# Designed miniproteins, single chains, continued (3): the designs that were tried, part 68

Each design is a single chain, and the fold is of that chain. pLDDT is the mean over its residues in the fold that is shown.

## One batch from the design tools (miniprotein)

Design m10356
Fold by ESMFold2-Fast:
Structure m10356 (fold): chain A 91 residues (1-91)
Amino acid sequence: MIEKGKLFSAPEAEELLKAAETGDFSALSPELQKYLVNILASGLKPETLAALLKEQFGLSDEQVELLTAFLTKISEQLDELEAELKAVQLK
């Protein structure tokens, strides 16, 4: 069940934080990868998403900084990720 006011479940947030710590986007489940790309593609900025996760899960400033860096990296790769998705799924 996806709620607009609740971006991630606790297990999803844990997975996201672990991926952020390693800088490895492929460490995320395929569903989380797609969901995260979709959120960022919708115009939600990395800083805003990290701030929302801080509010929802009580993340430390260090965790927010790490998440912001990770999400920014994904956002920079968003055009490539969207192009790949469109190239294979556009049909």
Scores: mean pLDDT 72

Design m10357
Fold by ESMFold2-Fast:
Structure m10357 (fold): chain A 94 residues (1-94)
Amino acid sequence: FTPELYRLNKLLAELLRSSGIEKEEYTLAEILLAFENYFLNKGLRLGGENSHYYDVKGTLLGEITGKDVVSWDEWMETLKELIENGEIVLVEKP
């Protein structure tokens, strides 16, 4: 049984590569883990009472979401939209 694999667009792939993640194809779980690691490695997580939010202002994620601050849930919704728009594409192997 082979898990469903997805390919990221060039900008998203380069973003994850900047965090030391170099893959051509990802499962959904690996995409989620990769972005969680990106938020942690770039120090985007806000502190204290705002610890459920990430400061994405001036980053590629801020450009993608159109927001300065996002929750993890809002980022999950953005990933879903990127899949629906074909920016994250299901890989069909012959």
Scores: mean pLDDT 73

Design m10358
Fold by ESMFold2-Fast:
Structure m10358 (fold): chain A 96 residues (1-96)
Amino acid sequence: ALDAELERLAAEMERLWEIVKENSNDEARKAIKELEPKFQERLLAAKSPEEENKVRVEYLLEQARIFEELGDEKAAEALRRMAELLAKAFELQKEL
């Protein structure tokens, strides 16, 4: 059922977010703070749910790049997976 699929995606997103929190360090936080203004402006400029979703996915992927560069493969992989799930959840919502 759709409810079961969306619940499963929500649970997986929560699990992945815990991995990101566990692996976040001061260096990554500083780099992410440099990205926040650009992505905040893009989110505020978004005129549709589709544009907002695209910006959110790109933000997760940029955060993943930062963690990958810092050697935090677990956080990077979790963020990439979150981006995939966010895109999938958006497509499922569009079908219904």
Scores: mean pLDDT 80

Design m10359
Fold by ESMFold2-Fast:
Structure m10359 (fold): chain A 75 residues (1-75)
Amino acid sequence: ELPLAPQHDAETRRLLFALGRLHNILLDPKPENEEDFKRALEEVARLLGISVEEILQRLKEGKTFADLAREAAAA
């Protein structure tokens, strides 16, 4: 399996950072973070190859960010 820490896979690193950012915003949502939330959603959507609406629907269905990453890996 691919070791994460020493590997500078730009797309994987970007996806992990975007997912972490979304997760942190959702743990403590604040009005001042609204633009950061939107940008993080768009970044994750771009990296996963799905729409922002698809991500929001998956989250409403109780899916985790790990589930979204697994779905992208299966494609």
Scores: mean pLDDT 66

Design m10360
Fold by ESMFold2-Fast:
Structure m10360 (fold): chain A 71 residues (1-71)
Amino acid sequence: ITEPLTLEKFEELVKEKPEELIFDNALRGLSPYEIEALKKLDKGEVNEELLSDGFAAPLLRIKPKKITIKL
């Protein structure tokens, strides 16, 4: 991804590439909590807190097979 990830771009990426999510520059502006939630999803560590989270819950719903995070 050659541009910063916005919420709209994130939804588009999820819709078009549900098997793999690649976050290019997405860590800029994300809270530590959101970063940890993404890491937990990649490891398959799911709990009720993540299911109720507005950011993580959509990812759990579509269940991407792979998440790649770029620093």
Scores: mean pLDDT 52

Design m10361
Fold by ESMFold2-Fast:
Structure m10361 (fold): chain A 95 residues (1-95)
Amino acid sequence: MEKRREELLKEIADFQADVLIKAGLVSEEEAEKYKEKFLEKYKEIPPELEKLEEELELMKETRDIIEEGIANNDYEKTAAEVEELVKKREAERAA
């Protein structure tokens, strides 16, 4: 279970970085920074598996939006939709 949690964290970080890079929103260097900070934070405060599964689900939804945006060359619109989705899920978790 511990190793699976670490693998999920890495997958989530990789998805997040890949999504941002493919959308052209961040440089590869910035994406690496996001991955490092994400993994470092969870190394000290390991999240529960259920929360990791929720994040992975959100990342997959985000990826679908970005893939559609890339296919249609609507990067700015795609970026706005991704931002909105992330903000909405953050608000739902806070409530």
Scores: mean pLDDT 68

Design m10362
Fold by ESMFold2-Fast:
Structure m10362 (fold): chain A 80 residues (1-80)
Amino acid sequence: KEQIITLLNGKKVTVNYTDNDTVGEVIDKILSSSDLSNEEKNALLDLKEKLSTLTVKELEELTGKSLSEIINEYIKLMRS
């Protein structure tokens, strides 16, 4: 499926993924989209290290949040 992930700064990134893709695979697609700050790239790389083995579906079911919300919360946490 095609989804739009809205980043913390309001930037929209369009990525194609399925619920069975790993979080790491989706993060790689976001990183390849360019136009990310070094801060956003570093936060995404750290998130990939910690959560890369979970599928999008597993992460969303465990948290009750969308992947976009989780990514934005993590970027905000890393900026603090």
Scores: mean pLDDT 73

Design m10363
Fold by ESMFold2-Fast:
Structure m10363 (fold): chain A 73 residues (1-73)
Amino acid sequence: SKEKELKEKLERFKKDYEEAYKKLTEQKKYEELLKMLENAIGSLELLKKEFPDSKEIDELIEEVKKKLKELKE
């Protein structure tokens, strides 16, 4: 089902995102962290194109955009 596909893709995204964020932050690789956040937004926007009615994707896009803005100061 589309709902199962969305759930699996979101769970994979969240896991990869959280692991990358933690690792890059611990290593103080802030330029790579910024690039990762920009790429994450792009990935979520592609996922939103597949699942346009998903509020969860919208919330994740806003969360990542907020983190990106905070890091750019």
Scores: mean pLDDT 84

Design m10364
Fold by ESMFold2-Fast:
Structure m10364 (fold): chain A 65 residues (1-65)
Amino acid sequence: SEKERLLKLAIELLKLDPSLGPKIIDVLLSKGIISEEEAKKLLQLIEQGKVDEAIELLEKKLESL
């Protein structure tokens, strides 16, 4: 599905460049792929340098699609 493809791309981009995190999360939220609560948690993790934890959360979301 389109949502699965976008989420897979988001995970890849975040692994390559964590500085894209806020833009990636905004796109995922705008497309209804993640909730506002998930977006807040992801932004907090990225701001704290916990990029691996943010990636794990997105990978778990991908498994639910």
Scores: mean pLDDT 86

Design m10365
Fold by ESMFold2-Fast:
Structure m10365 (fold): chain A 62 residues (1-62)
Amino acid sequence: GKVEEAGKKLAEGIAKTNGEKPGEEGIKSAIDFIEENGFEAAIKLAETFGVKEAAKFIREKK
């Protein structure tokens, strides 16, 4: 669904910033974050980490 796609993109962007690959735990944490805090909080988190692609994707899906 929209939350799962947004969470996967957020986890992937953050992992790339850290030089890592997104793990299942990272993806789950991102999905849980969006479910608890909403898309606006996820967009701010993505912008804070400089992952513009994830922020744009989440804005388009909300």
Scores: mean pLDDT 76

Design m10366
Fold by ESMFold2-Fast:
Structure m10366 (fold): chain A 87 residues (1-87)
Amino acid sequence: SSEVKKLRRQVASLETGIALLEEQLNAGKIAPSVAVQLAEELIRAAEEVLRRAEELGDEETKKQAERIIERARELIARADPSYVLEA
């Protein structure tokens, strides 16, 4: 399915995005507040991919999207624990 291929490309792009964001934060190359904002954007994009993957029955893409959301949430918690408690 062309839609399945599109979702797999989208989830791969998001996986690259979270990996790069984690590396930049760990290297001190990005401000924690900016990292939180970008991680929130990744969560929103991954949630849309997750919904579409569920509709198409693409269990692999669904699992990948879930892992991206989890990694982004963990990044937010590490970048600003107070933000997670207040948001």
Scores: mean pLDDT 84

Design m10367
Fold by ESMFold2-Fast:
Structure m10367 (fold): chain A 95 residues (1-95)
Amino acid sequence: AKTVDVDKVNEILKAIQLKYEDGKIILYVKENGKWEKVKEVEATIEEWQEMQGEMIDAASEGIEKFLEYVEKLIEKLGLSEEDKKKIFDAIEKVI
């Protein structure tokens, strides 16, 4: 059943969060029990809604598609190799 994949996606969402505040998409990662801001990118509300739709679609397809979405998101946000490592290290701790 898809339940196991949904549970794993939900665990990832406890370690990584996206927010839309003041015209910006903000990426947070949970490290050592604390939420740290990793990246901010200026975006329209329409771009945010598109990203949310893509995330929901990927999450419904299971863990593999959700990880593909995270990789594409990292590319779109222009994250450094250090920030990419923080994200994947956080994911590995919860899955």
Scores: mean pLDDT 76

Design m10368
Fold by ESMFold2-Fast:
Structure m10368 (fold): chain A 70 residues (1-70)
Amino acid sequence: SIEEVLEELKKAVNAETALEIFQHLVRLTDLVAELSPEEREEVRKILEENGDKKGLDYLRLAEWMVELSK
């Protein structure tokens, strides 16, 4: 599931329109909801190591959306 999250983050980061970004963020939220806290930390570390600031922002938005859906 970490691999699926990383692939969806890459799609969101490379998306050109607000609608495409939103659609990837919705899918990303479902994928992030299935991750353990340890797996979420692993994804964050990978993004930090790669200097992927947009990926980190989108990961945080997805985490926020998971919390909002409770």
Scores: mean pLDDT 85

Design m10369
Fold by ESMFold2-Fast:
Structure m10369 (fold): chain A 84 residues (1-84)
Amino acid sequence: LQEEIDAGVALVAAAVARTLIERSGKPPDVEFIRKLMELAERYPEVLPAAREVFDLALQHKDKLTPEQVAEVERARARIDALAA
C-alpha cells in the first residue's frame, strides 16, 4: 500500500544519501534530515538506514554548519531511542 511505497522511497533516498556522503563527504541538508527522520519514525524498517546516513554525516562535521550538526545529532539521538 501507500505505507509500503513511502517506506521503499525512504530506503532508496537513504541509500542515495549514504552513497553521496561516502563519495563527496557532503552531508544532506536540514530539510532532508528532518524528512528522513519523519519517515524513520513512521516506518521502523527505515531506522537502520537513517541511522547509517546520520552516522556518516557526523563523520564529516567539518563540512556541516553548527545548525546542521545540531539537527543531525538530534535525529541520531531520536533514532537510538526509537531503535531501543
Scores: mean pLDDT 74

Design m10370
Fold by ESMFold2-Fast:
Structure m10370 (fold): chain A 94 residues (1-94)
Amino acid sequence: SSKEEEAAKLLDELIAKLEELAAAETDPARRRQIRWLVAMLRELRRLLEEGKVSVEEVLQALQGLLDWARANDLPEAVIALLEEAVRKLEEIAR
């Protein structure tokens, strides 16, 4: 459906922006955390493309990743990107 295509595009944009933040990150531990987020998002994007997860399941997973990022005090720029992605995906899922 068009919702799956919109969600996939949102994930692609989020991944690209997080990769830019990881490249700019000088702290090796924080860079590894951002790269782990990118890896999790790439897996969600693949599962969505293969029809193995719904848009609602992607939203739930993305909310979990946001909660993890907040709990681990990731940079405000990373948290802001995840918050924006959750908001947009909630709109797509409606």
Scores: mean pLDDT 90

Design m10371
Fold by ESMFold2-Fast:
Structure m10371 (fold): chain A 61 residues (1-61)
Amino acid sequence: SPLAELLELAQRTLAGEVSFGEFVEALWPNQPGVVAELLSLPEEEQRRALATIARTLAEKA
């Protein structure tokens, strides 16, 4: 399942094995404006975004 693959990637990003940039590019491949917007957020807000996305993916997977 694509959602299960994204959830695994999110868990690896939370563990520090994958960068936030690599994760958001995988989540939105061909949306460079969305990726750039997320990467422009302060580190604290990037951490909150990652946690929220991971939770949402876990609920759907």
Scores: mean pLDDT 82

Design m10372
Fold by ESMFold2-Fast:
Order: sequence, then C-alpha cells, then structure tokens
Structure m10372 (fold): chain A 55 residues (1-55)
Amino acid sequence: DKQKEEQIKKMIEALKKAGVPVDESVPHSVFELLQLLHRHTQKELGLPEVELEPP
C-alpha cells in the first residue's frame, strides 16, 4: 500500500526530526511508529506516558 508506505515514511521523518532514533533498516508498522511518536509527544509535553492499545 503506497498510502501506508507514505504514512510510515512521514512518521519516521517526524520522529527523526524530533530526535527519536528510528532504525530504517527494519520494517515498521504504523502502530509501532504511532506508539513511539505518542510516547515522545507525552514526554515533550510533560504529560504522563500512556502506551497506545492495539486495535
């Protein structure tokens, strides 16, 4: 899916821009990247870290 690939790429770019290390040599799921982004955002905002539940 081009849309999923584009979304994953944008999420990786956003994480890297925010200073979160992402290994681009391994495949990532959208949920995995969302979880990383969510944790980083919570930490940056000083909010309690809550993991995303899988669908």
Scores: mean pLDDT 70

Design m10373
Fold by ESMFold2-Fast:
Formats: C-alpha cells, sequence, structure tokens
Structure m10373 (fold): chain A 80 residues (1-80)
C-alpha cells in the first residue's frame, strides 16, 4: 500500500508551509519542488534538505525553514 510519505504533494504540503508563515506563492513553489524530488526517488531526508535550501533562497528566515523541516521530519519519522 502507498505510504503517507508518498502522498506529499502540492495540495498537502502548501497549507503546512503557509501555517508557518510562508507566503502562498513561495509555499506552492517549495511544495512542487519537494513533490518532484519525491517522484524522482529521492529520500525523504534529501527532499527535506532541498526544501530547506529553497525556502532560504526565497527569503524565508533560517529559523522558520528549520522549524518546518523538523516538523515534517518528525511527522514522517525521519532524522534530518
Amino acid sequence: SMEVVEKVGVHELTPILQSFGVPREVAEEAAKHFARLMMEGKSMAEALRALKELLLSQGVPREVAERIVEALAKERGVEV
């Protein structure tokens, strides 16, 4: 059966990012990038690392980007 981790798409991730204060356009771009990496067979840890880097490049504060990655990693049972 498909795991919850395999269902991380734009629709699921965008609202989570927005709940941390990320603007909608940035959240959607980050969620699309994350979903693409997961579809390409990247590990959750690699996808979360790339998500953090994209958020930082878009001007999201480091502490906010780190809290997002920690929250997602905890929900998915991954160490980052």
Scores: mean pLDDT 76

Design m10374
Fold by ESMFold2-Fast:
Structure m10374 (fold): chain A 95 residues (1-95)
Amino acid sequence: LSEEDKENLKKLGKAVNKALEDQEFLEEIRKWAEERGIKLSEGETLTLAVVNEYLGKEGQEFMLKLIEEGKSAQEAFDATLKKYGVKTPEELVNS
């Protein structure tokens, strides 16, 4: 793993732990999505909280849009990471 990948994995682990501990923030995310007409699963709520900690509000909003478009929590999460932090080798060469 690159130094960037190592740092990103540490951030992800911390974000997951924070999300699990911050039940009030999880409720804020659920309410925020409900105002947009989206009923989140527990897994979707947790992954959105993780994305917020890792990528901030921009990542959270992008991921919710993908969920709204019919993507699974995993698909939306992966696409959000790719958008804001994870690039393919081809994208790195073309950047």
Scores: mean pLDDT 72

Design m10375
Fold by ESMFold2-Fast:
Structure m10375 (fold): chain A 74 residues (1-74)
Amino acid sequence: EREEAIKRLADFIHSVAGVDKEEVEKALRENNLSKEEIEKWLEAIKKYLEIKEKYWENPEEGAKAGREAAAKLK
């Protein structure tokens, strides 16, 4: 399952930032990130993209949503 989470996160980062997928996978494995941390990062990135899309549609509402999401992730 951890390996599947690593691959999903690496694929997602590759799609968003264009970074080499193999490089991201290697970094994730070597950083000793837990499955829970990897899932947390994936969810955070997904929320970031949703906020980014909302920001482009309605900048003020997107900014408010971003601040509320950040507060809840603490």
Scores: mean pLDDT 70

Design m10376
Fold by ESMFold2-Fast:
Structure m10376 (fold): chain A 87 residues (1-87)
Amino acid sequence: SASDFLREARARLRELVERRASEEELLATFTGIVQEALARFDRETAARIIDEIEAYLYHLLLEAGVPEERRRALVARARAVSLELLA
């Protein structure tokens, strides 16, 4: 289900942030999650999942104490990936 997928995706991102993975590794994992969501769900459902994962990534970075400017930059890069894959 979409809820099960979202729970697993959130857990994967949380683990990466908690172990201080690189921005490259975080974006690569995020990209894989977006691609899998688009492959498994209809476009409308995938778009909602992607929006929730983007919001969750911002929340994780905030909780980890990442400065505002860096959080915004990383989430903007994630959003650019989502927009490219949704096109």
Scores: mean pLDDT 86

Design m10377
Fold by ESMFold2-Fast:
Structure m10377 (fold): chain A 92 residues (1-92)
Amino acid sequence: EDEEIAARIAALAERLATAPLEVQRGTLEQVAEALARPNPSAVEVATAAALARALATNPALREEVEAVLRRASKHPDPRVAAAARAVLAELA
């Protein structure tokens, strides 16, 4: 079950890394919204983290992605905060 979900998330992230800039910007807005939710599901958190990693590979979006993750690192849900910090550490 987790392997199937992880594979689907990985496929989405791979497609996003090569998507046009307008699609990447729209997805970053969705990632920011998902990470700002008070009670996101584990799948929502994992998806948002994977998409943030993919978006960060574009230098034009790096600062915007890091800003979203720095905000999410202060989230009261420890799952969201931990996921955001993990992605930020990978980008350092």
Scores: mean pLDDT 83

Design m10378
Fold by ESMFold2-Fast:
Structure m10378 (fold): chain A 80 residues (1-80)
Amino acid sequence: SLDDEVERLLSKFTPEEQREIAEKYYEVIDKIEEALRQGDYEKAEELKEKFVEEVESRFGPEAAELVRLALEAELERLKE
């Protein structure tokens, strides 16, 4: 699954690095939720793209694509 693939990629890093990445991911989700509450869908998309770029820089394009798909799924869930 997508979650399993993300966990597999994160397992290449130390527990401290994995924790940092997870904290940043949840911080981005919180900011996206706030933007959506304000009706600012453009800002939500920008926050997603910026985090995807950070993941691409650290983990490569395959990991970035998986994170993009996960964030797109979260955006659709949060619009409910």
Scores: mean pLDDT 74

Design m10379
Fold by ESMFold2-Fast:
Structure m10379 (fold): chain A 61 residues (1-61)
Amino acid sequence: MIEVKVHKLPDLTIVEVIEGDNAVIVMKTKDGRVFSLVLGELSEERKKELLELAKKVLDEA
């Protein structure tokens, strides 16, 4: 099961997409800079899918 968490801070928006022991995290700063991190062991295909989901959630946040 995929869990999505969104944290809106004054200078930073964080989106966490968690799947079991793996996670992708996308962060957007107030000045528009975007950073991504991948935690755990994900296949290249699954990593892309979860990153696209995280970016979509970030865009809608």
Scores: mean pLDDT 81

Design m10380
Fold by ESMFold2-Fast:
Structure m10380 (fold): chain A 71 residues (1-71)
Amino acid sequence: EEHTILSEAARRMAELGVSPEAILKAVSALLKNPNITEEEIRKILLDAGASEDVAREAAKIFYEAGKKIAS
């Protein structure tokens, strides 16, 4: 189920136009730090070349996925 939650989040990020490289960086960061903040995820996505709008939406999706895993 945790793998399903992460897979769904990654798919939604890809639908927003997030690159595979940016998705990989976000997944790696979450796996290293399950308490990662939405702002830290957004920063990673911006540094990986996502636009501000895409980074904001994608960070929210991924942060919510992380919270569901922690629950």
Scores: mean pLDDT 78

Design m10381
Fold by ESMFold2-Fast:
Structure m10381 (fold): chain A 81 residues (1-81)
Amino acid sequence: MEEREKEIEKELKEAVEKEKQLTEEQLKAFLEGDYEKMNRALRHAAMARLLEEGRYDEAREIAEFFGDEKGIKVVEEFEKK
């Protein structure tokens, strides 16, 4: 069951490392409430961008909106480091 948590952490770390993030315009549109149309990869790219910028509250709100408990945990770990 922890394999999904490792997958999320790996995807977020790879997005940050390889700069697989959304553009600033795409991130703004995402935060303004077009969440329902975003797939997992776009969601992770948005979260990775927010984590890289230290915008942990916004990254957490995205994870909470999707009910992604593992994503919330990843945000908390990034906030501590």
Scores: mean pLDDT 65

Design m10382
Fold by ESMFold2-Fast:
Structure m10382 (fold): chain A 61 residues (1-61)
Amino acid sequence: MEEEVRKLMRELLKKKFEENNPNISKEEQEELIDEIVDALMERLKELNAVENALKELKKLK
């Protein structure tokens, strides 16, 4: 579940970064995305919302 949520978040964020910040290198994008995903996952675990986040991310994709 956690790995699936991380994967879906990374895919969504990569697409958003490509659309809004095409001048940022792939490596810089991956570093920023990893930081964002880690922060979001920590927060989702605190709120016991990981399963709900997975369902919502699947719908948005």
Scores: mean pLDDT 76

Design m10383
Fold by ESMFold2-Fast:
Structure m10383 (fold): chain A 98 residues (1-98)
Amino acid sequence: AEELLKKAKEYVEKGKKALEEGDKEKAVEHYIEAVKYALKAYKEGADEEEVLEILKEVKEGLEKISGSKVSNEDLLFFLRPYLSEEELKLLKELLSKL
């Protein structure tokens, strides 16, 4: 759980750096990986508040990339092609608490 949460945070920072460098495609790839690691960490018993904070930072990064507000439904729609059915169910549960 702890190592997976650390990986999720590392991918958030990589996404932010890619966005600062103008590489939107790389930023998106890093944010997707951050979500995957955060969901896996949550499944393994990571602190819910820390997982929710990672999801908030991913939403903020995607808002900067799109230039518009990203809703929880928009985030689910965007991530759907990259996540398994189990991961999507878990993300939907977490976003209901965000």
Scores: mean pLDDT 84

Design m10384
Fold by ESMFold2-Fast:
Structure m10384 (fold): chain A 98 residues (1-98)
Amino acid sequence: MLSKAELKRRIKILKDYLEGKPPKSRDEVNEYTAIMINGIALDYDLTKIKGKTLEEALKEAEKKKDPDALIDIAAAAIVRGKRELAEEAIKKAEELLK
């Protein structure tokens, strides 16, 4: 499991990306790539294997208070071009990590 500090760092990278501040350092690019790979894998599992939507996954992750799942959902939403869903998932993850 990722630490609270690692989860907060991932949230910052996704927020910066959505604000038009893409990762520029090697370490940030590597971390962003890892987050996006997790998002792609989650999107495939949910939509192609389980027949679920990202919106359903968001509600389930919020109910379970799972910030790691919310970050993966935000990444999947970015891959799908669902900006509002990505922003909602990030906001919910931040709220859990206060």
Scores: mean pLDDT 84

Design m10385
Fold by ESMFold2-Fast:
Structure m10385 (fold): chain A 67 residues (1-67)
Amino acid sequence: MEDEIEKLEKETKDLSVEATTLRGQARQLQASEPSKMTEATRLQAQFRRYRTRVAELIEEKNKLLEK
């Protein structure tokens, strides 16, 4: 259980960092290159998916803590 919690925390941290990077990239593309709006939208969609995954990992960790 403890090893699983530690693994989930690491995955959560790694995904949070990646999500922050993608958000920055999407914002930069929107500001500097309107022609790349489709690419910025794709990066925003990926960021949203990563945020959802982070939330799921936090929920799984909480369930393990209840057990």
Scores: mean pLDDT 73

Design m10386
Fold by ESMFold2-Fast:
Structure m10386 (fold): chain A 104 residues (1-104)
Amino acid sequence: SKEKLEELEKKIKEISKLLHQFVKAVEAGDVETARKLLDQMIKKIKDLGKFTNIPKDYLDKIIKEVRDLFDALIASTDLLVQVGLVIALVGLITELYLEAKKNL
């Protein structure tokens, strides 16, 4: 329904905002804030899974890939590598949105 799509888009925008805040924390060298933002983002992804009929195995795979990319980004000091990791994270959030939309 239109109402479910609007709520999904709102949830995805919240996840996107957390990603932006995470990138800013990493750029500032604030690893503690970055880890807290990762935990908040994972919680929002799990909440999105409960809101939609996304298969648990798919959701668990996305959560693992998000954690792995966040850990790589925190560990990286190369600007171009960091840019590539952020692009990969945006791609995962896009795939999550498309799968969630399909399972509304």
Scores: mean pLDDT 85

Design m10387
Fold by ESMFold2-Fast:
Structure m10387 (fold): chain A 84 residues (1-84)
Amino acid sequence: SEEVEKEVEKLAKEILETEDKSAMELIQLAAEYLRKSFETKDPEYAILAQAYAVAALKKAEEKNEHPGLIKQAQSLIDQAKILG
């Protein structure tokens, strides 16, 4: 929904502004929240997975990280959207 998209964008921005984490660390957190979303069926974990994955993608693009890392972040965004 549009409300979920706005919440994801807000959280991703907050993560980038407040958390001193590498793109790889953000990918690892996105994957962990995606796993928790699958296990618990709690939609909040799907939203967190999307937010961390979006933050990871933006950070990887800013730092000109390896294309494989960018693709991994994009894959996590796509997977988390299906669950949310």
Scores: mean pLDDT 83

Design m10388
Fold by ESMFold2-Fast:
Order: structure tokens, then sequence, then C-alpha cells
Structure m10388 (fold): chain A 88 residues (1-88)
């Protein structure tokens, strides 16, 4: 989960740098799903959360993009939590 979160954070930052907002949102949503898995399993949650926060802090000066990525992360988290609950 930590390694996957790091890869997604790096790709999200790269997409943001390339001004590919749609790609950045897609990757951020996947990051939200990983955060949900870490939360549910109580495994590497603090490390994954730190990776997410650090990524968002690097994008702090772009308020519009930051808001979109925060929304995407939230959506991914909620979707994955619902999937996990239905599978239980």
Amino acid sequence: LVEEAKELAEKTLEAAKNKDVEKAEELAKEMGKILARAYYNNEDYEEVQAIVIEMLEKLKDDEELLKKLQEAIREGFEEEMERIKKAA
C-alpha cells in the first residue's frame, strides 16, 4: 500500500505538472481507494495518509486543482469503503 501510494502520488504530481487535470483526478481517486484499504485494515494508514498530505501540500498554490484532487481522493475513499463493506 505504501509503495502503491508513493507511485500514485508521483504520477499525480507529474500529471499536474503537465496540466493534465483529468489524469491527475483519476490518479487521486485511486489514491483515495488505497487510503480506504489502509484505513480498513489498519495497515500502513499513517504512512499512506502522510504521502497523500505531502502530495497535496506540494499543490497548495493551485487552489482549483487542490480542491479537485481533494474531492477525487474523497470519492475514491468512499467508493472503496462501500465496496469493502458489501464484500464483507
Scores: mean pLDDT 81

Design m10389
Fold by ESMFold2-Fast:
Structure m10389 (fold): chain A 77 residues (1-77)
Amino acid sequence: ARREEIERAIALGVAAGMLAKRLGEGEEVVRLAREALAAYKAGKLEEAARLGEEAARLMLERDPEGFRRLLEELEKL
């Protein structure tokens, strides 16, 4: 459960960062996504999850439709 929650939070944060990068906007979201990945690589899983959740939250508030469509795209992988 906790591992799955952490993995989901990180995945959502990365998705948010990818959308922000694609739009050329939301530098804060891109920064948070990069920090989440760095924390993940350092083994700081709870910090990575928190950063990922924040990135996803900001992107969902900024472009809810775009974020939903990107998640649908990723589900097809």
Scores: mean pLDDT 79

Design m10390
Fold by ESMFold2-Fast:
Structure m10390 (fold): chain A 86 residues (1-86)
Amino acid sequence: SKEEERKKLEEELEKKYEEAKKNKDEETILAYELYKGNVEEAAKGIAKLVKETGAADAEELRASAETLKSPKLAETLRLAADLLEE
């Protein structure tokens, strides 16, 4: 029963994650990575993408973190900024 409920919840969250990717809802995408307990992996992925594309610097990531509704999403962006700064 609990395992069945967890599978249903995981499927529902994964569908929302796919919808967020289609809609470019990056806040929801990051929330899903945090839900998976992958704060460090999410931060590393963001830092790598930003470094490869030059889309932002550490200061810009920190500024973006202040606009996020979720404290955990904000922490993930701050960690990504730290990784960019070494």
Scores: mean pLDDT 74

